Designed miniproteins, single chains, continued (2). Designs and how they scored, part 76

Each design is a single chain, and the fold is of that chain. pLDDT is the mean over its residues in the fold that is shown.

## One batch from the design tools (miniprotein)

Design m6619
Fold by ESMFold2-Fast:
Structure m6619 (fold): chain A 80 residues (1-80)
Amino acid sequence: SLEEMEKKAREALEEVREYLEETVSDEEKKEELLERFEREVRELLERYKAGELTETQFLFRLMALKVEAFVEAEQARREE
């Protein structure tokens, strides 16, 4: 359902926000990474609403975006 996908999107946003808070010390870089993730999740949810993605496809793509965000956070930390 749309409500369930919206819930999964909110949970993913919270997880990424928490990881960025713990991992990245540079506030500007943290904001940049979070804003990009929020935009990508919003675009993904819009594609689901448009009927372009099944629930399974949405969840797998959401997982991929989370992994990408975690990798970028670790890279940002190493560059500090």
Scores: mean pLDDT 87

Design m6620
Fold by ESMFold2-Fast:
Structure m6620 (fold): chain A 61 residues (1-61)
Amino acid sequence: MKIDKVYEEVRKIIDETGREPTEEELQELAKKYGVSLEEVRDAVLQAIADKIREEIEKLKS
């Protein structure tokens, strides 16, 4: 699915840069993959939630 690629791109930005994607990057991803900006923002929230969960688990181990 196109949204799966959006999620992967968002995760890559977060993992490589240590920051959330900018609004410009979100708009470009929405246009590039032909999804809504809302769907891209949902992917960002999911990626951040997954990253936080991974980091919390790592700190508790």
Scores: mean pLDDT 79

Design m6621
Fold by ESMFold2-Fast:
Structure m6621 (fold): chain A 89 residues (1-89)
Amino acid sequence: SMAAALEAARRALEEAAQRFDEARQAYFENPSDEEARQKLIEAGRQAVEALRAYAEALRAAGLDDEADQVLRQAEGLERMIKKIEEEMK
């Protein structure tokens, strides 16, 4: 059902956001730590995918304006993560 899909996407986003926040904290403690930076990139990618899935679920529920806002957040985060990733390689 749409309600179940929206709830699942929301839970996945909350989990991904928490993991991303934890990775950010670890990175800020040791900005030169390549492992911490790699974990931040991985958590960021998961957060981007969770945001996109949540936006899709919102659109399916008829919440187009909210979906568009969430997609803009996903695009911004994706650009940031790609920059960090390119600097690592």
Scores: mean pLDDT 86

Design m6622
Fold by ESMFold2-Fast:
Structure m6622 (fold): chain A 83 residues (1-83)
Amino acid sequence: VIEEAREAIKRAEELKDEISKLLAEGSGMSFEEAKQEVKKSLEEVRKMVKEGEKNPSDEKLKEELKQAIDTLNAAVDLAEKAK
């Protein structure tokens, strides 16, 4: 889970501009606003990874990390298909 989360974060960072463009187009945000939103989301997932490393028995945190990984992977897949 932790390694999968790190990989998902890395892929999303590599495609952050493409993800931001899709978010801007879908939500009516400016590109700059979407870019800041993506940055905040990635920082939140990184904090969850750090908390997960400290609390490996936290079942709720593991489930939240899995959901965050799925969300990042879905965003990356959409950005890749849009190219």
Scores: mean pLDDT 75

Design m6623
Fold by ESMFold2-Fast:
Structure m6623 (fold): chain A 75 residues (1-75)
Amino acid sequence: AQLVTARDQRGEEVVLAVTESGDEALLSVVAGGSLLGRTFRTGAAQVAVGSTVIGEELVDGVLTGRLVGFHIVGE
């Protein structure tokens, strides 16, 4: 998994583990913020430094419809 540094929708700094599979990416919050331990699905092409990625939250492997923005600030 690739590690990237991002800011969540509240401006909190988080570290995301990015796992790409075809046209999708799984984002796991591995450090920082109130979202620690949470998982999100997004399009793989969206995970780039300087971009804002919209992830849909996964709970127990199920997409919840909850959207969370992450601004990617580094690798």
Scores: mean pLDDT 79

Design m6624
Fold by ESMFold2-Fast:
Structure m6624 (fold): chain A 76 residues (1-76)
Amino acid sequence: MSVYRLPRTLTTPGLTFSPENPKPGDVLKVYFNGKLVSTARVLSVNDTSMVVEFDDSKLLVPGGELRSAGEFISER
């Protein structure tokens, strides 16, 4: 499991999140070009960013696309 700080507004083309207004404890669904590629647990949220824990075992996007959208914090 990898912990990332992600911006609440994504700049990577084709990459989207649901829900748009996540709260701590929510399961964040990550989509690439309309396909579910990963899920993450929301650990904390502020006005501009969120800290999330990814299930890397379910990551379907090429390595780098999702990781380039955020800042790596720690492995948990």
Scores: mean pLDDT 65

Design m6625
Fold by ESMFold2-Fast:
Structure m6625 (fold): chain A 80 residues (1-80)
Amino acid sequence: SPEEGRRLAIEQMRLVADAVQEAYDAALKAIDPSTPPGVTPTTPLSPEERAKLREIMNQTLDELKPELEARVKALRAQAA
């Protein structure tokens, strides 16, 4: 049904958003280990720190891809 399809799409978007947030938190912790998860640093990042943040985020997302794909597959199977 259209309602089930919309629900599936929303849950897929949430899974992706959660993976991106996890990657961001991991990258921030690597740059500043004192920063708690989910907390934005009060000091702006330097260009070098921003480049490192992006690199670590990409690495973490690549590591999370198999688990994310498995979760999306399980979600789609539940909707079928």
Scores: mean pLDDT 74

Design m6626
Fold by ESMFold2-Fast:
Structure m6626 (fold): chain A 120 residues (1-120)
Amino acid sequence: MEEEKKQEEALKEARDLISEAAKVVGGFTAGVMVAAREDPEKARELSLELQRVMDELNAEIDEIASKLTPEQKEEVLKEFRDAIIKAARQGAAVAHRDPEEARKLYEEGKKIYEEIKQKR
C-alpha cells in the first residue's frame, strides 16, 4: 500500500471513531444524568464507567492519529474533543426532557462501545 493511502485510511478510521465515540459518550452521559435523579450511587458508578470509556477512546484516537502527519493529528484530536463535548451536552439535554429516551441512548451507546472494542 502507498503511504498516502495509509494516511487516507487512517483519516477515515479516525473520523469513523469520532462519530461512534460521540454516540457512546452521548449515551453514557444521558445514562449518568438519568441515574443522578433516581439513584446517586448508580450515577457515581456510571460516571466512573464513562471516565474509563473516555480514557480508552482517547487512547484509540491517539493511536490512529499517530499514523497521520503532525498537522492532521492536531486537527483530528481537536475534532474528537469538540465532538465529545457536543455529544455530552446533547446526552444531558435528552436526559432532562425524556428519561426513557436517555435510557435507550445509554443502551445504544454501550452496544456501540462494545462494537468499537471488537474492531480492534
Scores: mean pLDDT 84

Design m6627
Fold by ESMFold2-Fast:
Structure m6627 (fold): chain A 76 residues (1-76)
Amino acid sequence: SHRDQAVRHAQLGARAAQQGDLDSASRHLSLGLLHAIQANDQQTVDYLNQGSDAISQGDLDGAVRHLQQGVDASRS
């Protein structure tokens, strides 16, 4: 499902951000966002957008936090 794909990509994005791999984190975040939009999951969309903003600012800790919040929101 789109919700499952959003969760998967958010988890992979968080892992990439934890490893300092901004390129992979950004790619997974973009894919997770597309799937969250298709799932009509506005909370997950909002958290993934915050993660994207953190990545663009070089804030890896913020990116991990927001991506994990997106995973939690999508599962709730």
Scores: mean pLDDT 81

Design m6628
Fold by ESMFold2-Fast:
Structure m6628 (fold): chain A 58 residues (1-58)
Amino acid sequence: KPVTKEEVLEAAKDGPLTVEKLKELLPNSDVAALLALYDTDGDGVLSGAELERLVAAL
């Protein structure tokens, strides 16, 4: 089931989305593939513009 943009933004409220947070939000998705697509700085988390790109794709 698709997660909503509001759920992603709420999870990111306390900081960058880690692998653990992404796994909770998208348990049936390949989190490593999501990071490979959206993690442009390669730090292993999604924040700022990376998070905005993920939300836009939902």
Scores: mean pLDDT 72

Design m6629
Fold by ESMFold2-Fast:
Structure m6629 (fold): chain A 62 residues (1-62)
Amino acid sequence: APTITVDGKTVTVSGLTPAERHGAALACAEFGGEVTVRGDTVTCKFDTVEDAELAAERARRA
């Protein structure tokens, strides 16, 4: 399972397969986040801490 961490407005998802990276990046963009992909890690920057927490919770339940 991917590791999801939240640091303020930033959600980091690591340990992703190539297919999971694509899905995570797409989901980040749909939540209005700024997407950065680095290796097996997708980093999402949001405008608010609340948006970051909601996105992380949604990702954990997916």
Scores: mean pLDDT 78

Design m6630
Fold by ESMFold2-Fast:
Structure m6630 (fold): chain A 98 residues (1-98)
Amino acid sequence: TDQLRQQGDQYFQLGVQLNQQGDYLGAARQFQLSGDYYYQAGDYRSAGRAYVGAGSSYYQAGDYDTAARYYELGARYYRLAGDDSSADDMLRASQLLR
């Protein structure tokens, strides 16, 4: 729905802002919320992108295990969106962190 997508956009923007400030754990939490709202809206591509944002934020924080899990979650949503190429890229990224 449009409202859920707008909430997803708000949390995504906050995640980007917190990453720019070096608050990587704060950014990861906002990207996770963004992904949850995009998923509820049925926007699987944006959900995948948001979960990858969480993964990248955990990677910057040095939490490689959690980063790998979010890359795998992002891959699942990219596949639901029909984007197998992005899904495969995220699975390769997750394997490098293990």
Scores: mean pLDDT 90

Design m6631
Fold by ESMFold2-Fast:
Structure m6631 (fold): chain A 92 residues (1-92)
Amino acid sequence: SEIGELRAKAIEAFENGDYDTAIEYYDKLIKLYEERGDKKGTASAYVNRALAYEKKGDYEKAIEDLQKALELETDPEFRKEIENLLKSVKEK
């Protein structure tokens, strides 16, 4: 699937330290998930883009993306993980 291919490319770019390329693929993933009404997929893509922003030192953008993920995520365990990530990024 297009989503599967973009996700694989985003992960590969992130693992290679190419955070700018990872962000571009997560941008595309967010748009595709939003188009499909997939709130869980959109939230996950926001979290992953936030992690890439954090690796770049773009803490403000990481915080914005994590806040967007919290608005979309309804699962209490995943929400707690996002809250813990937010706390960690805000302490930098």
Scores: mean pLDDT 89

Design m6632
Fold by ESMFold2-Fast:
Structure m6632 (fold): chain A 120 residues (1-120)
Amino acid sequence: MDEEVDSALETIIENEEKHLETLKKIKEKYPDDKEISETIEEEEKNIEELKKILASDLPPIEKVEQAIEIEKKALKSLEKTLKHLKEKKADQEDIEEVETMIEEEKFQIEALEKLLEQLK
């Protein structure tokens, strides 16, 4: 069961690292955009926190609970970024990439919540 939790967290971290890469590519189009820069910093912090949880000796249930809270923060940050990009009339492709990341975050949160119920 510990191996299943660690594998799930590794998958979440890989997905967050892909989201960070996408956000950095969007920032290249909007280099002076402070909101995008703040979202990148929040995503980097979330990845660091997830890696710390993965490396910890916390019980499996606590690892999943903490990962869910971090993923919910990431989702909120991406939703704020989506609103900002729409308000500034950013390129439709950039808007669609952030919408895709939001749907991926929602899927990951649901998967972690299902895993948490299996651990109880």
Scores: mean pLDDT 88

Design m6633
Fold by ESMFold2-Fast:
Structure m6633 (fold): chain A 100 residues (1-100)
Amino acid sequence: SMIDQLIQQLETYIDTLKRIKPTLSPEEQKIVDEIIGRNQQILDLLRQGDLQGAIQQVQQTIDWLKEQYKKSKDPEIKTFLRRQIIKYEVFLKQLQQLLS
């Protein structure tokens, strides 16, 4: 199902972030830790069938990433954050389609 695919995508995303984290800068590691925590909350909501809760947490994560983007002066960190925002915006649209 689409929901099972979205769960697998988040699990893969978390695993990838955990593997690459030691190779990143301290500022990027802090951002990655927050993303992992937020993704785990979204996973728990999806596993419980709480699609509306998952959508809300994804929206809050996008807003948080946009705030980090505005505060950052590092072009590499801004690029990393922009890529994460795009991933979450695509994921949000997929979740919203499941409610239709």
Scores: mean pLDDT 89

Design m6634
Fold by ESMFold2-Fast:
Structure m6634 (fold): chain A 81 residues (1-81)
Amino acid sequence: LSPAQQAAQAELAALAPEAEAALEAYEADPSEEARRRLLEIIERVAEILLEAARATLSPEEQEAVERGLREVLEEAKAQLA
């Protein structure tokens, strides 16, 4: 793996416990605070993936990843609204 991919994997692994806790909290009690925390984690994951894509992929592939992540974030915001 490239250094950027290795860094992304490490950051995602570090976020996994926080993501799991946030999801459990939201499922147990879908409050505004739980929703906000979950969205913050989703946005952080998207940022990590986007940075890895910029370092490792072609410009065309980067645009495809950016578009896909934007759509996923829009759907997540709609579902958690």
Scores: mean pLDDT 78

Design m6635
Fold by ESMFold2-Fast:
Structure m6635 (fold): chain A 89 residues (1-89)
Amino acid sequence: GYLSAESFTVKNKEMTVTAYSPEYAEELDVRVTIRDVKTRKVLAEKDATISLAGMRTLPGWSRPLAQFEVKVTVDAAPGTEVQVEFRKL
């Protein structure tokens, strides 16, 4: 499966997006797609190698998840709701 991140609201043009995976990896090659929730239009897309930031225990999970972070640039107005999609390459 691919990694998925939750929807979030744009605050700044440059944003750090966090992805969680039940599968451990030190690095992942991914395509990151940022999509407007209302229009479903792609606002930003890039291919990146993302590195493991750490392990995190989240509410509702019995085991730690692998946490990855990626910095993306989104040219959208503050307050725009976006969905981030991660696809493994």
Scores: mean pLDDT 74

Design m6636
Fold by ESMFold2-Fast:
Structure m6636 (fold): chain A 73 residues (1-73)
Amino acid sequence: MEEIQKKLEKVEEIAEKAIEEIRKLEDLEERRKLVKETTKEIFEITKDVKDSKAIAKAVGLILRMVGELLDVE
């Protein structure tokens, strides 16, 4: 449980920072690159997580980042 909680806290921090950076970036390609890199990092952190609630939370954060990107397409 403790390891899963720490991974979720790290994923939340990474996602929140990425969303802030996406909003500051003027170049669409830089935004896409950041979303791609951040998504890969989140998947790497959560690859061994089997808790369905933890997985759902991580997926929700990824979708939130993608939503910020899609608003400019």
Scores: mean pLDDT 75

Design m6637
Fold by ESMFold2-Fast:
Structure m6637 (fold): chain A 116 residues (1-116)
Amino acid sequence: SDLLGKIIQLLEEDAKLEEELTKKMEEEDYPQSFITSVRTAARIYKQFAEELRQQLEAGTVNRDLLEFMKDHERGTILVIDKILETVELSPEIRKLLEEDKKLEEETVKLIEELLK
C-alpha cells in the first residue's frame, strides 16, 4: 500500500539520521554507551524496513508486527523527550535528536492510519 511504502521510507530515513547522529556524537566525545544505543536503534529500524518491504512484496500486512513497531517507536520518543529535557546537549546534537523524534512521530501516525 502507499502508506506501507511511506512507513518503509520513514524507517530508512530515521536509520540514516541516527547514523549521522552517531558520527556527530563520536566527534563531540559523547559516552560510548549513548553512541552504542543510537547505533543499535539504527539497526533495528533497518530490520523493521526490511520486514515491511517483504510484507509489501507479499501483498499482506502483519498487524501484530505493526503494533510491536508502533509501541517500540513510542518508547523511543519517550526516551528522546527525557534526553532533551535532562541532558546538556550541543545545539547540533539537540537538532538531530529533535529531527529523529519528528520522523518517529510521523512513523507512529502512519502505522496508526494503516491499522484502521
Scores: mean pLDDT 87

Design m6638
Fold by ESMFold2-Fast:
Structure m6638 (fold): chain A 85 residues (1-85)
Amino acid sequence: STSIEIPDEETLEEEKEKVAEAIVEAAKAGSKDKELAEKLLKFLEEEGLYEIAELAKKIIEGDESYIPELKKKVKEEVDKGLKEI
């Protein structure tokens, strides 16, 4: 049996939060950097993450009220990826 001192669920939630925060920070940075914004949106669209790309675009346009929904959708996509293993 695999024993981890830190519970697996806490580690998974921490990693999901890190991924969500990284995308939020990239979207916020994209509001000041058009090249970064274009790279982020292209990456999300190429990965098939169209709903996340739409939410990221709203944040890039200065509407930070979409941040909680973006984080939620990113965590849902990470959960889907984990279920395919």
Scores: mean pLDDT 75

Design m6639
Fold by ESMFold2-Fast:
Structure m6639 (fold): chain A 88 residues (1-88)
Amino acid sequence: EKVEIAELIMEILNEALKKGLPVDQMKEYITEKLKEKGYEVISIEFDEKGRLTSFTVKYKGKTYTFTPQEIADLVLKKKNEEEKKKAE
């Protein structure tokens, strides 16, 4: 649930980065892609250097807030659990 949401956010962020979008267009692109998948974007915050600082979405009546570190940690945790299943 929360891990799947973090993975989806990271995937969409990577797509926006590949397109070379400026921050304003990146926010719009991410918002639209998440809406297509049934997510409501509450906020997307960037710092003065265009780095993601906070991401808040609503899915199936629940609100989820992520920092970039939390997204990375959740995705890494999922990867480690999948690798453990593969190795074991």
Scores: mean pLDDT 74

Design m6640
Fold by ESMFold2-Fast:
Structure m6640 (fold): chain A 80 residues (1-80)
Amino acid sequence: SKKKEEYLKKIEKIVEISEEMGRLVHRDGVSSEEALRLFKERLKKEGISEEEARKIGELLSELSGEDKEEVLEKVAEKLA
């Protein structure tokens, strides 16, 4: 499904940016507030809406007990 593929790419990008922000907080002493601000700016540059990122984040959190690859697939299917 083209919609599933589009959402899978968005999910992968959100996860990538989120992991990058986590490293900034953990390694570089960036505040959670500054990291959130940078996260929102990166989403905007990638053409991902804050609302899409929020929905994806909620679904990822809900499915966090499963295999990472299966979680990404299931989130993409729910959003398609």
Scores: mean pLDDT 74

Design m6641
Fold by ESMFold2-Fast:
Structure m6641 (fold): chain A 67 residues (1-67)
Amino acid sequence: SEEFKKWVSKLTKEQLEGVKELLDEQIARIREALAKYPPDSPRAKRLRENIAVLEEGKKLLDEKLKS
């Protein structure tokens, strides 16, 4: 989201690395939750969508860290 990009632009390298670690942990937790639901359930679909958003956010953090 635009708000996330704006927030990321204000972070130090140390803060960016910390946020990336938190995103990795959050993605792992959602993947664990996803495994407990039937693959075609509405909840599983929402969890996959949430994972996709977090993975995109992680990619933005990686780009900023490489700069």
Scores: mean pLDDT 82

Design m6642
Fold by ESMFold2-Fast:
Structure m6642 (fold): chain A 84 residues (1-84)
Amino acid sequence: MMSKEGEELRDRASEIFEKLLKQGKFEDAENIGAVLQVYLSNEEYDKAKEVLDKAEDPKTHDELVKEGKKLKEELKKKAEELKK
């Protein structure tokens, strides 16, 4: 079962992503979401919270977006290998 802590982190993420989408920052929302989803799927809630804190801090936001972009590229390569 999904924990209450995981649900609260997902609700917070939803609010952050809605703000990014309203600003037209679709790529930022997707890249941050990729990093967050890895930690939430592994039940690493402390790390998921750190990701959300970094997303809200202008100094760490750009760095987090770059991290998510690299993660998406890695996941895409793995998905292409699995379709063989």
Scores: mean pLDDT 78

Design m6643
Fold by ESMFold2-Fast:
Structure m6643 (fold): chain A 91 residues (1-91)
Amino acid sequence: DKLLKQAVEYALKGMQYLKDGDYKKAAQYFKKASKLFKQAASLTKDPKQKQILLTLADGLEKAAEYADKGDGEAAIKALEDTGKQIEEILA
């Protein structure tokens, strides 16, 4: 509960900084969120939940790498592609 809530809050802060053009802070928050989603994945025994959490963590790491390079468009696309992958898992 608290771990996932914190992970989501960090991801949302990262997205807000990305929108504001603060790519360094966006990358920092995406990295923090990714770490917490990986921790949450290690605590679940549900294979589908684990897959979703690891997909979120991977997508946020990719977004952070692009943001660290100053490529805001690629960072946004990485997040959009991650969202689509999760929708497919949930469908």
Scores: mean pLDDT 89

Design m6644
Fold by ESMFold2-Fast:
Structure m6644 (fold): chain A 82 residues (1-82)
Amino acid sequence: SRAEIVEESRAEALARMDEAGLSEEDKARFEAAFDEILAAGADPEVARRRFVELLHDAWDRGNETFADVVAATAERLFGALA
């Protein structure tokens, strides 16, 4: 299901964030985006907007590691949902 794909992508990304030593605040930002996507029934348009917002926030903060995790997660998720 779409929800299963979203949850798998979430778990994988959180594991990568832990390995990269990213902050609990960055993990919380990521989790909040996933919660919104799931609340919208894994709607691809909602997912796209939330990931774009996360990516822009990461770029604005200069957090390249977080931006890389967000981008990789988006590619994987949208590839699986297509």
Scores: mean pLDDT 80

Design m6645
Fold by ESMFold2-Fast:
Structure m6645 (fold): chain A 61 residues (1-61)
Amino acid sequence: KKSLSELISEAFNIMSEIVKTGSPEVQKEAAKLGDKLVEAVKNKDLESAEKYVEQLKELLS
């Protein structure tokens, strides 16, 4: 299981790839997940942060 710092770094890398390769629809969904991830990080909710990073990976695949 990853730390919050590791999850943030992974999310940043995934979002970078989505910005380069994703359609506008995928970028919009990634932005929504990014907002949810920011809220989870502010609340120190590691489980929710991990879930949103996994959903970002799904968008990239």
Scores: mean pLDDT 79

Design m6646
Fold by ESMFold2-Fast:
Formats: C-alpha cells, structure tokens, sequence
Structure m6646 (fold): chain A 90 residues (1-90)
C-alpha cells in the first residue's frame, strides 16, 4: 500500500535526522538511510541490529553530558517504539 510505504519512509527519514543530532556512529546512520530508501526487510533488520548495539552507548553519552536537548531527542526516538508496543497490547 503506497500510503504505508510513504509513511514508513517519512518515519525513517526523521529517525536519520535524530540520529545525526545525537552524534550516532556513521555505520548506524548509513543503515537507517539504506532502510528508508529501500524499505527492504534485510536493510531494516540490519538497522535494528545496529540500533540495539549502539542504543546503550548513546544513552550513556546523553546521561554523562547532562544535555537536555539530547535527552529530548532520545525521548522522541523511543516514542514510536512505545506507541507501537501499546498498540499491540491493546
């Protein structure tokens, strides 16, 4: 469905911008960009694996620097996952 594909591309594009603001590794940013350009399950899975790998270091960096802007960006990054989880439970 074209609507769902367009929506997914927009979400991944926003995610790439958030990751860049957080100073995420180039490897993670490139994986996210590839995922949104292709919407291929293989590239989405690769992005998810790298995101899981780098999530803890990114959280620690934000907490260590006590950066309010970075904390707000991190909350935005996690919000879609929390919403998707709530929709599955409802």
Amino acid sequence: DKFLEELKKKVFKELVEILKKLGAPEELIEAAEKAYETLDEKYIQKFEELFQKYTEPLVQKVLTNNDKEAKEILEELLAPQAKAYQEVLA
Scores: mean pLDDT 65

Design m6647
Fold by ESMFold2-Fast:
Order: C-alpha cells, then structure tokens, then sequence
Structure m6647 (fold): chain A 80 residues (1-80)
C-alpha cells in the first residue's frame, strides 16, 4: 500500500514536471536551461522512486515542485 501511494505520487509529479517544463519553454527559456532543469528533475524523481518511506518520497517531491516553481518565477520575472 505504501508502494502504491509512492508510485502514484511519483507519476503525478512526473506529469506535473513535464507540464511545467513545457510552460517554461513557452515563456522563452533557452534549450540549455530546459536541459539543466530536466536533468535535475529526472535525478530527483529517481531518488523519490527509490526512497524507502512515503515521507522521504514526499520530501523529495516537494523539492522538485519548489525547484520548478522557482524556475517559473525567474522566467516570468524576465518577461516583466
């Protein structure tokens, strides 16, 4: 059951990350920036999937979402 919750959270995070990366591209983020963010997110998603507890997975997922939100905010500020 904990594994099912962990897998569900990881899959939801992967989908959200893909959508946020697409939005960053639409906001004008360059290819190098997108590749950097994608690589960091993919590494953290693997860490979340390999976490031993659901609480560890939640902590890593929070890190991923925070990173993506900070990058989106930076990109939006560049347009202002």
Amino acid sequence: MEEELKESLVKTTERTAEEMLQRLAELGADEATLERIKSEVEEKIEQARNAKTFDETKAIVSEILRLLLEEESKQEAELA
Scores: mean pLDDT 81

Design m6648
Fold by ESMFold2-Fast:
Structure m6648 (fold): chain A 81 residues (1-81)
Amino acid sequence: SLSALEWLEAQRAAETDPAVREVIDLVIEALRAALEDKDMERAEALLQEAARRIGTLPPENAARAEALVVRGYVLLQDHLA
């Protein structure tokens, strides 16, 4: 939904770590691909890339970024249901 995208955009604006911000950008792009373009394959590929980038972050930042990717997957599944 747009409210979920608005929430993620607010999280991006508040984030000071550029690597975590990059993960948020991938999740936003994935949700836009799924919700606006109906491109589920691209959305999944973008969420997979976001998850891969989390593996390169310090543990504390990885946990925060992982929560955002999980939220992205939940919103993607809601679109499919």
Scores: mean pLDDT 80

Design m6649
Fold by ESMFold2-Fast:
Formats: sequence, structure tokens, C-alpha cells
Structure m6649 (fold): chain A 65 residues (1-65)
Amino acid sequence: GEELGEGAKYTSEITDASELAKEGARLMGEGAATGDLEKIEEGAKLLEEAGNTEAARGAVEGAKA
């Protein structure tokens, strides 16, 4: 079900998630550039912790493709 929740809570979580997503994206970018799957997996783990589970899954699949 969808719920409006607390806007302030979402704003705070978005900020924290954004920082984790940036670090995850950085690691994935480096891993993709060097062919280092371990870095890509670490980046995906950070994206998952940021609450972006589908983005993390897509990123790992993209790295394998």
C-alpha cells in the first residue's frame, strides 16, 4: 500500500541515501573502468543500503552484460 508518511523523514533519508548512492556509483564507475567486479559489487551493496534495491540489481546486471 502507498502511504504519504513524513516528508521531513523522506528528505533526511534522501540526503543520506544520496551520499551512499554517490559512493556506490563511484565504486561501480571505477570497477567498470578497470573491469573489477568486486568494486562493482561493493558499489551495488552501498546502493542497496541506500534503499535502492532495484537500482543495485540493475547495476550488477549491467556490469555483467
Scores: mean pLDDT 64

Design m6650
Fold by ESMFold2-Fast:
Structure m6650 (fold): chain A 100 residues (1-100)
Amino acid sequence: MELERQREHGLEMLEEEIKKVEELKKEKPEYEKFYELLLEALERMREMIEAGESPEEVMRRFIEEVLNSPEAAELSLAGDSLGALELLQENFKKILEELK
């Protein structure tokens, strides 16, 4: 398949995930700071993909910036499972795999 089409598709999937996180931020305002961090990380991922960074490096930085944040710890202290974030990571892994 053409690399350009794979990149366009991956970026489109990332944009849909950004929209989902924006809606979650509206639905769960108690976690607003975490969702703001997540949106910033997603935008950075978009920039890295456009710059031709490896999918593995993009995913590694996403994990470091989001899951190891103080905001993620706040969710854990509230008793929330990060399972939704794990599913989001799997979705992004699929997006990034299509960019290989």
Scores: mean pLDDT 65

Design m6651
Fold by ESMFold2-Fast:
Structure m6651 (fold): chain A 106 residues (1-106)
Amino acid sequence: MEEIREKGEEAKKAIEEGDVEKALEAIEELTRLAVASEDPEARRLAIEELAEIARLAAEKGDKEVLEKVLEALKRILRATEDRENILLAIGAILEAIGLLLDLELK
């Protein structure tokens, strides 16, 4: 769980700094940790971190990072069996899709 928080913080900092490559790398590492984890709480934390990252990416107009978050959430959703986390991931995916559409519609 600590590693997931650290990668979430790294992604948010990279987005604030405009470092798209670093943000994508941190999101990928966070996603791998969440998918590999057998702990539902770790997956919940990853979904919550990705939802925050999606909102920040949308505020910065970073479509590439937002698309990476959508892919990450879908990967975590496919790996999870916990009903609560499935619903949380679906909610985060729908929010991220809405944010992405807002960016494309100007």
Scores: mean pLDDT 86

Design m6652
Fold by ESMFold2-Fast:
Structure m6652 (fold): chain A 99 residues (1-99)
Amino acid sequence: SKIEKIKKLILDFKKEIIAILKELAKQYPERRQEHEAMIEFIESATEEAIQLLDEGKEEEALYIIQLMNLSVSAHLYLMGKKDEVEKIEKVNKELLKIY
């Protein structure tokens, strides 16, 4: 279904980005709290988006996912992770094709 495709996309995205942030927390211990806070935000936003999708609130879920993508992109851009930002943009474009 459409909802199952969206869920798969955001769960795969979550897994990849959290792995990157965990690596950044190890490489930049002076900024570890910032990376850990971003991980907590992604986990919470993903859980909320999935709940909204389960309730049939696709537009509200899209808003939460877009907010998450913008926040993560800004964070990674400031860390010099241009390739990772480009991956987020590709995931966002794929998401919008499903909606």
Scores: mean pLDDT 86

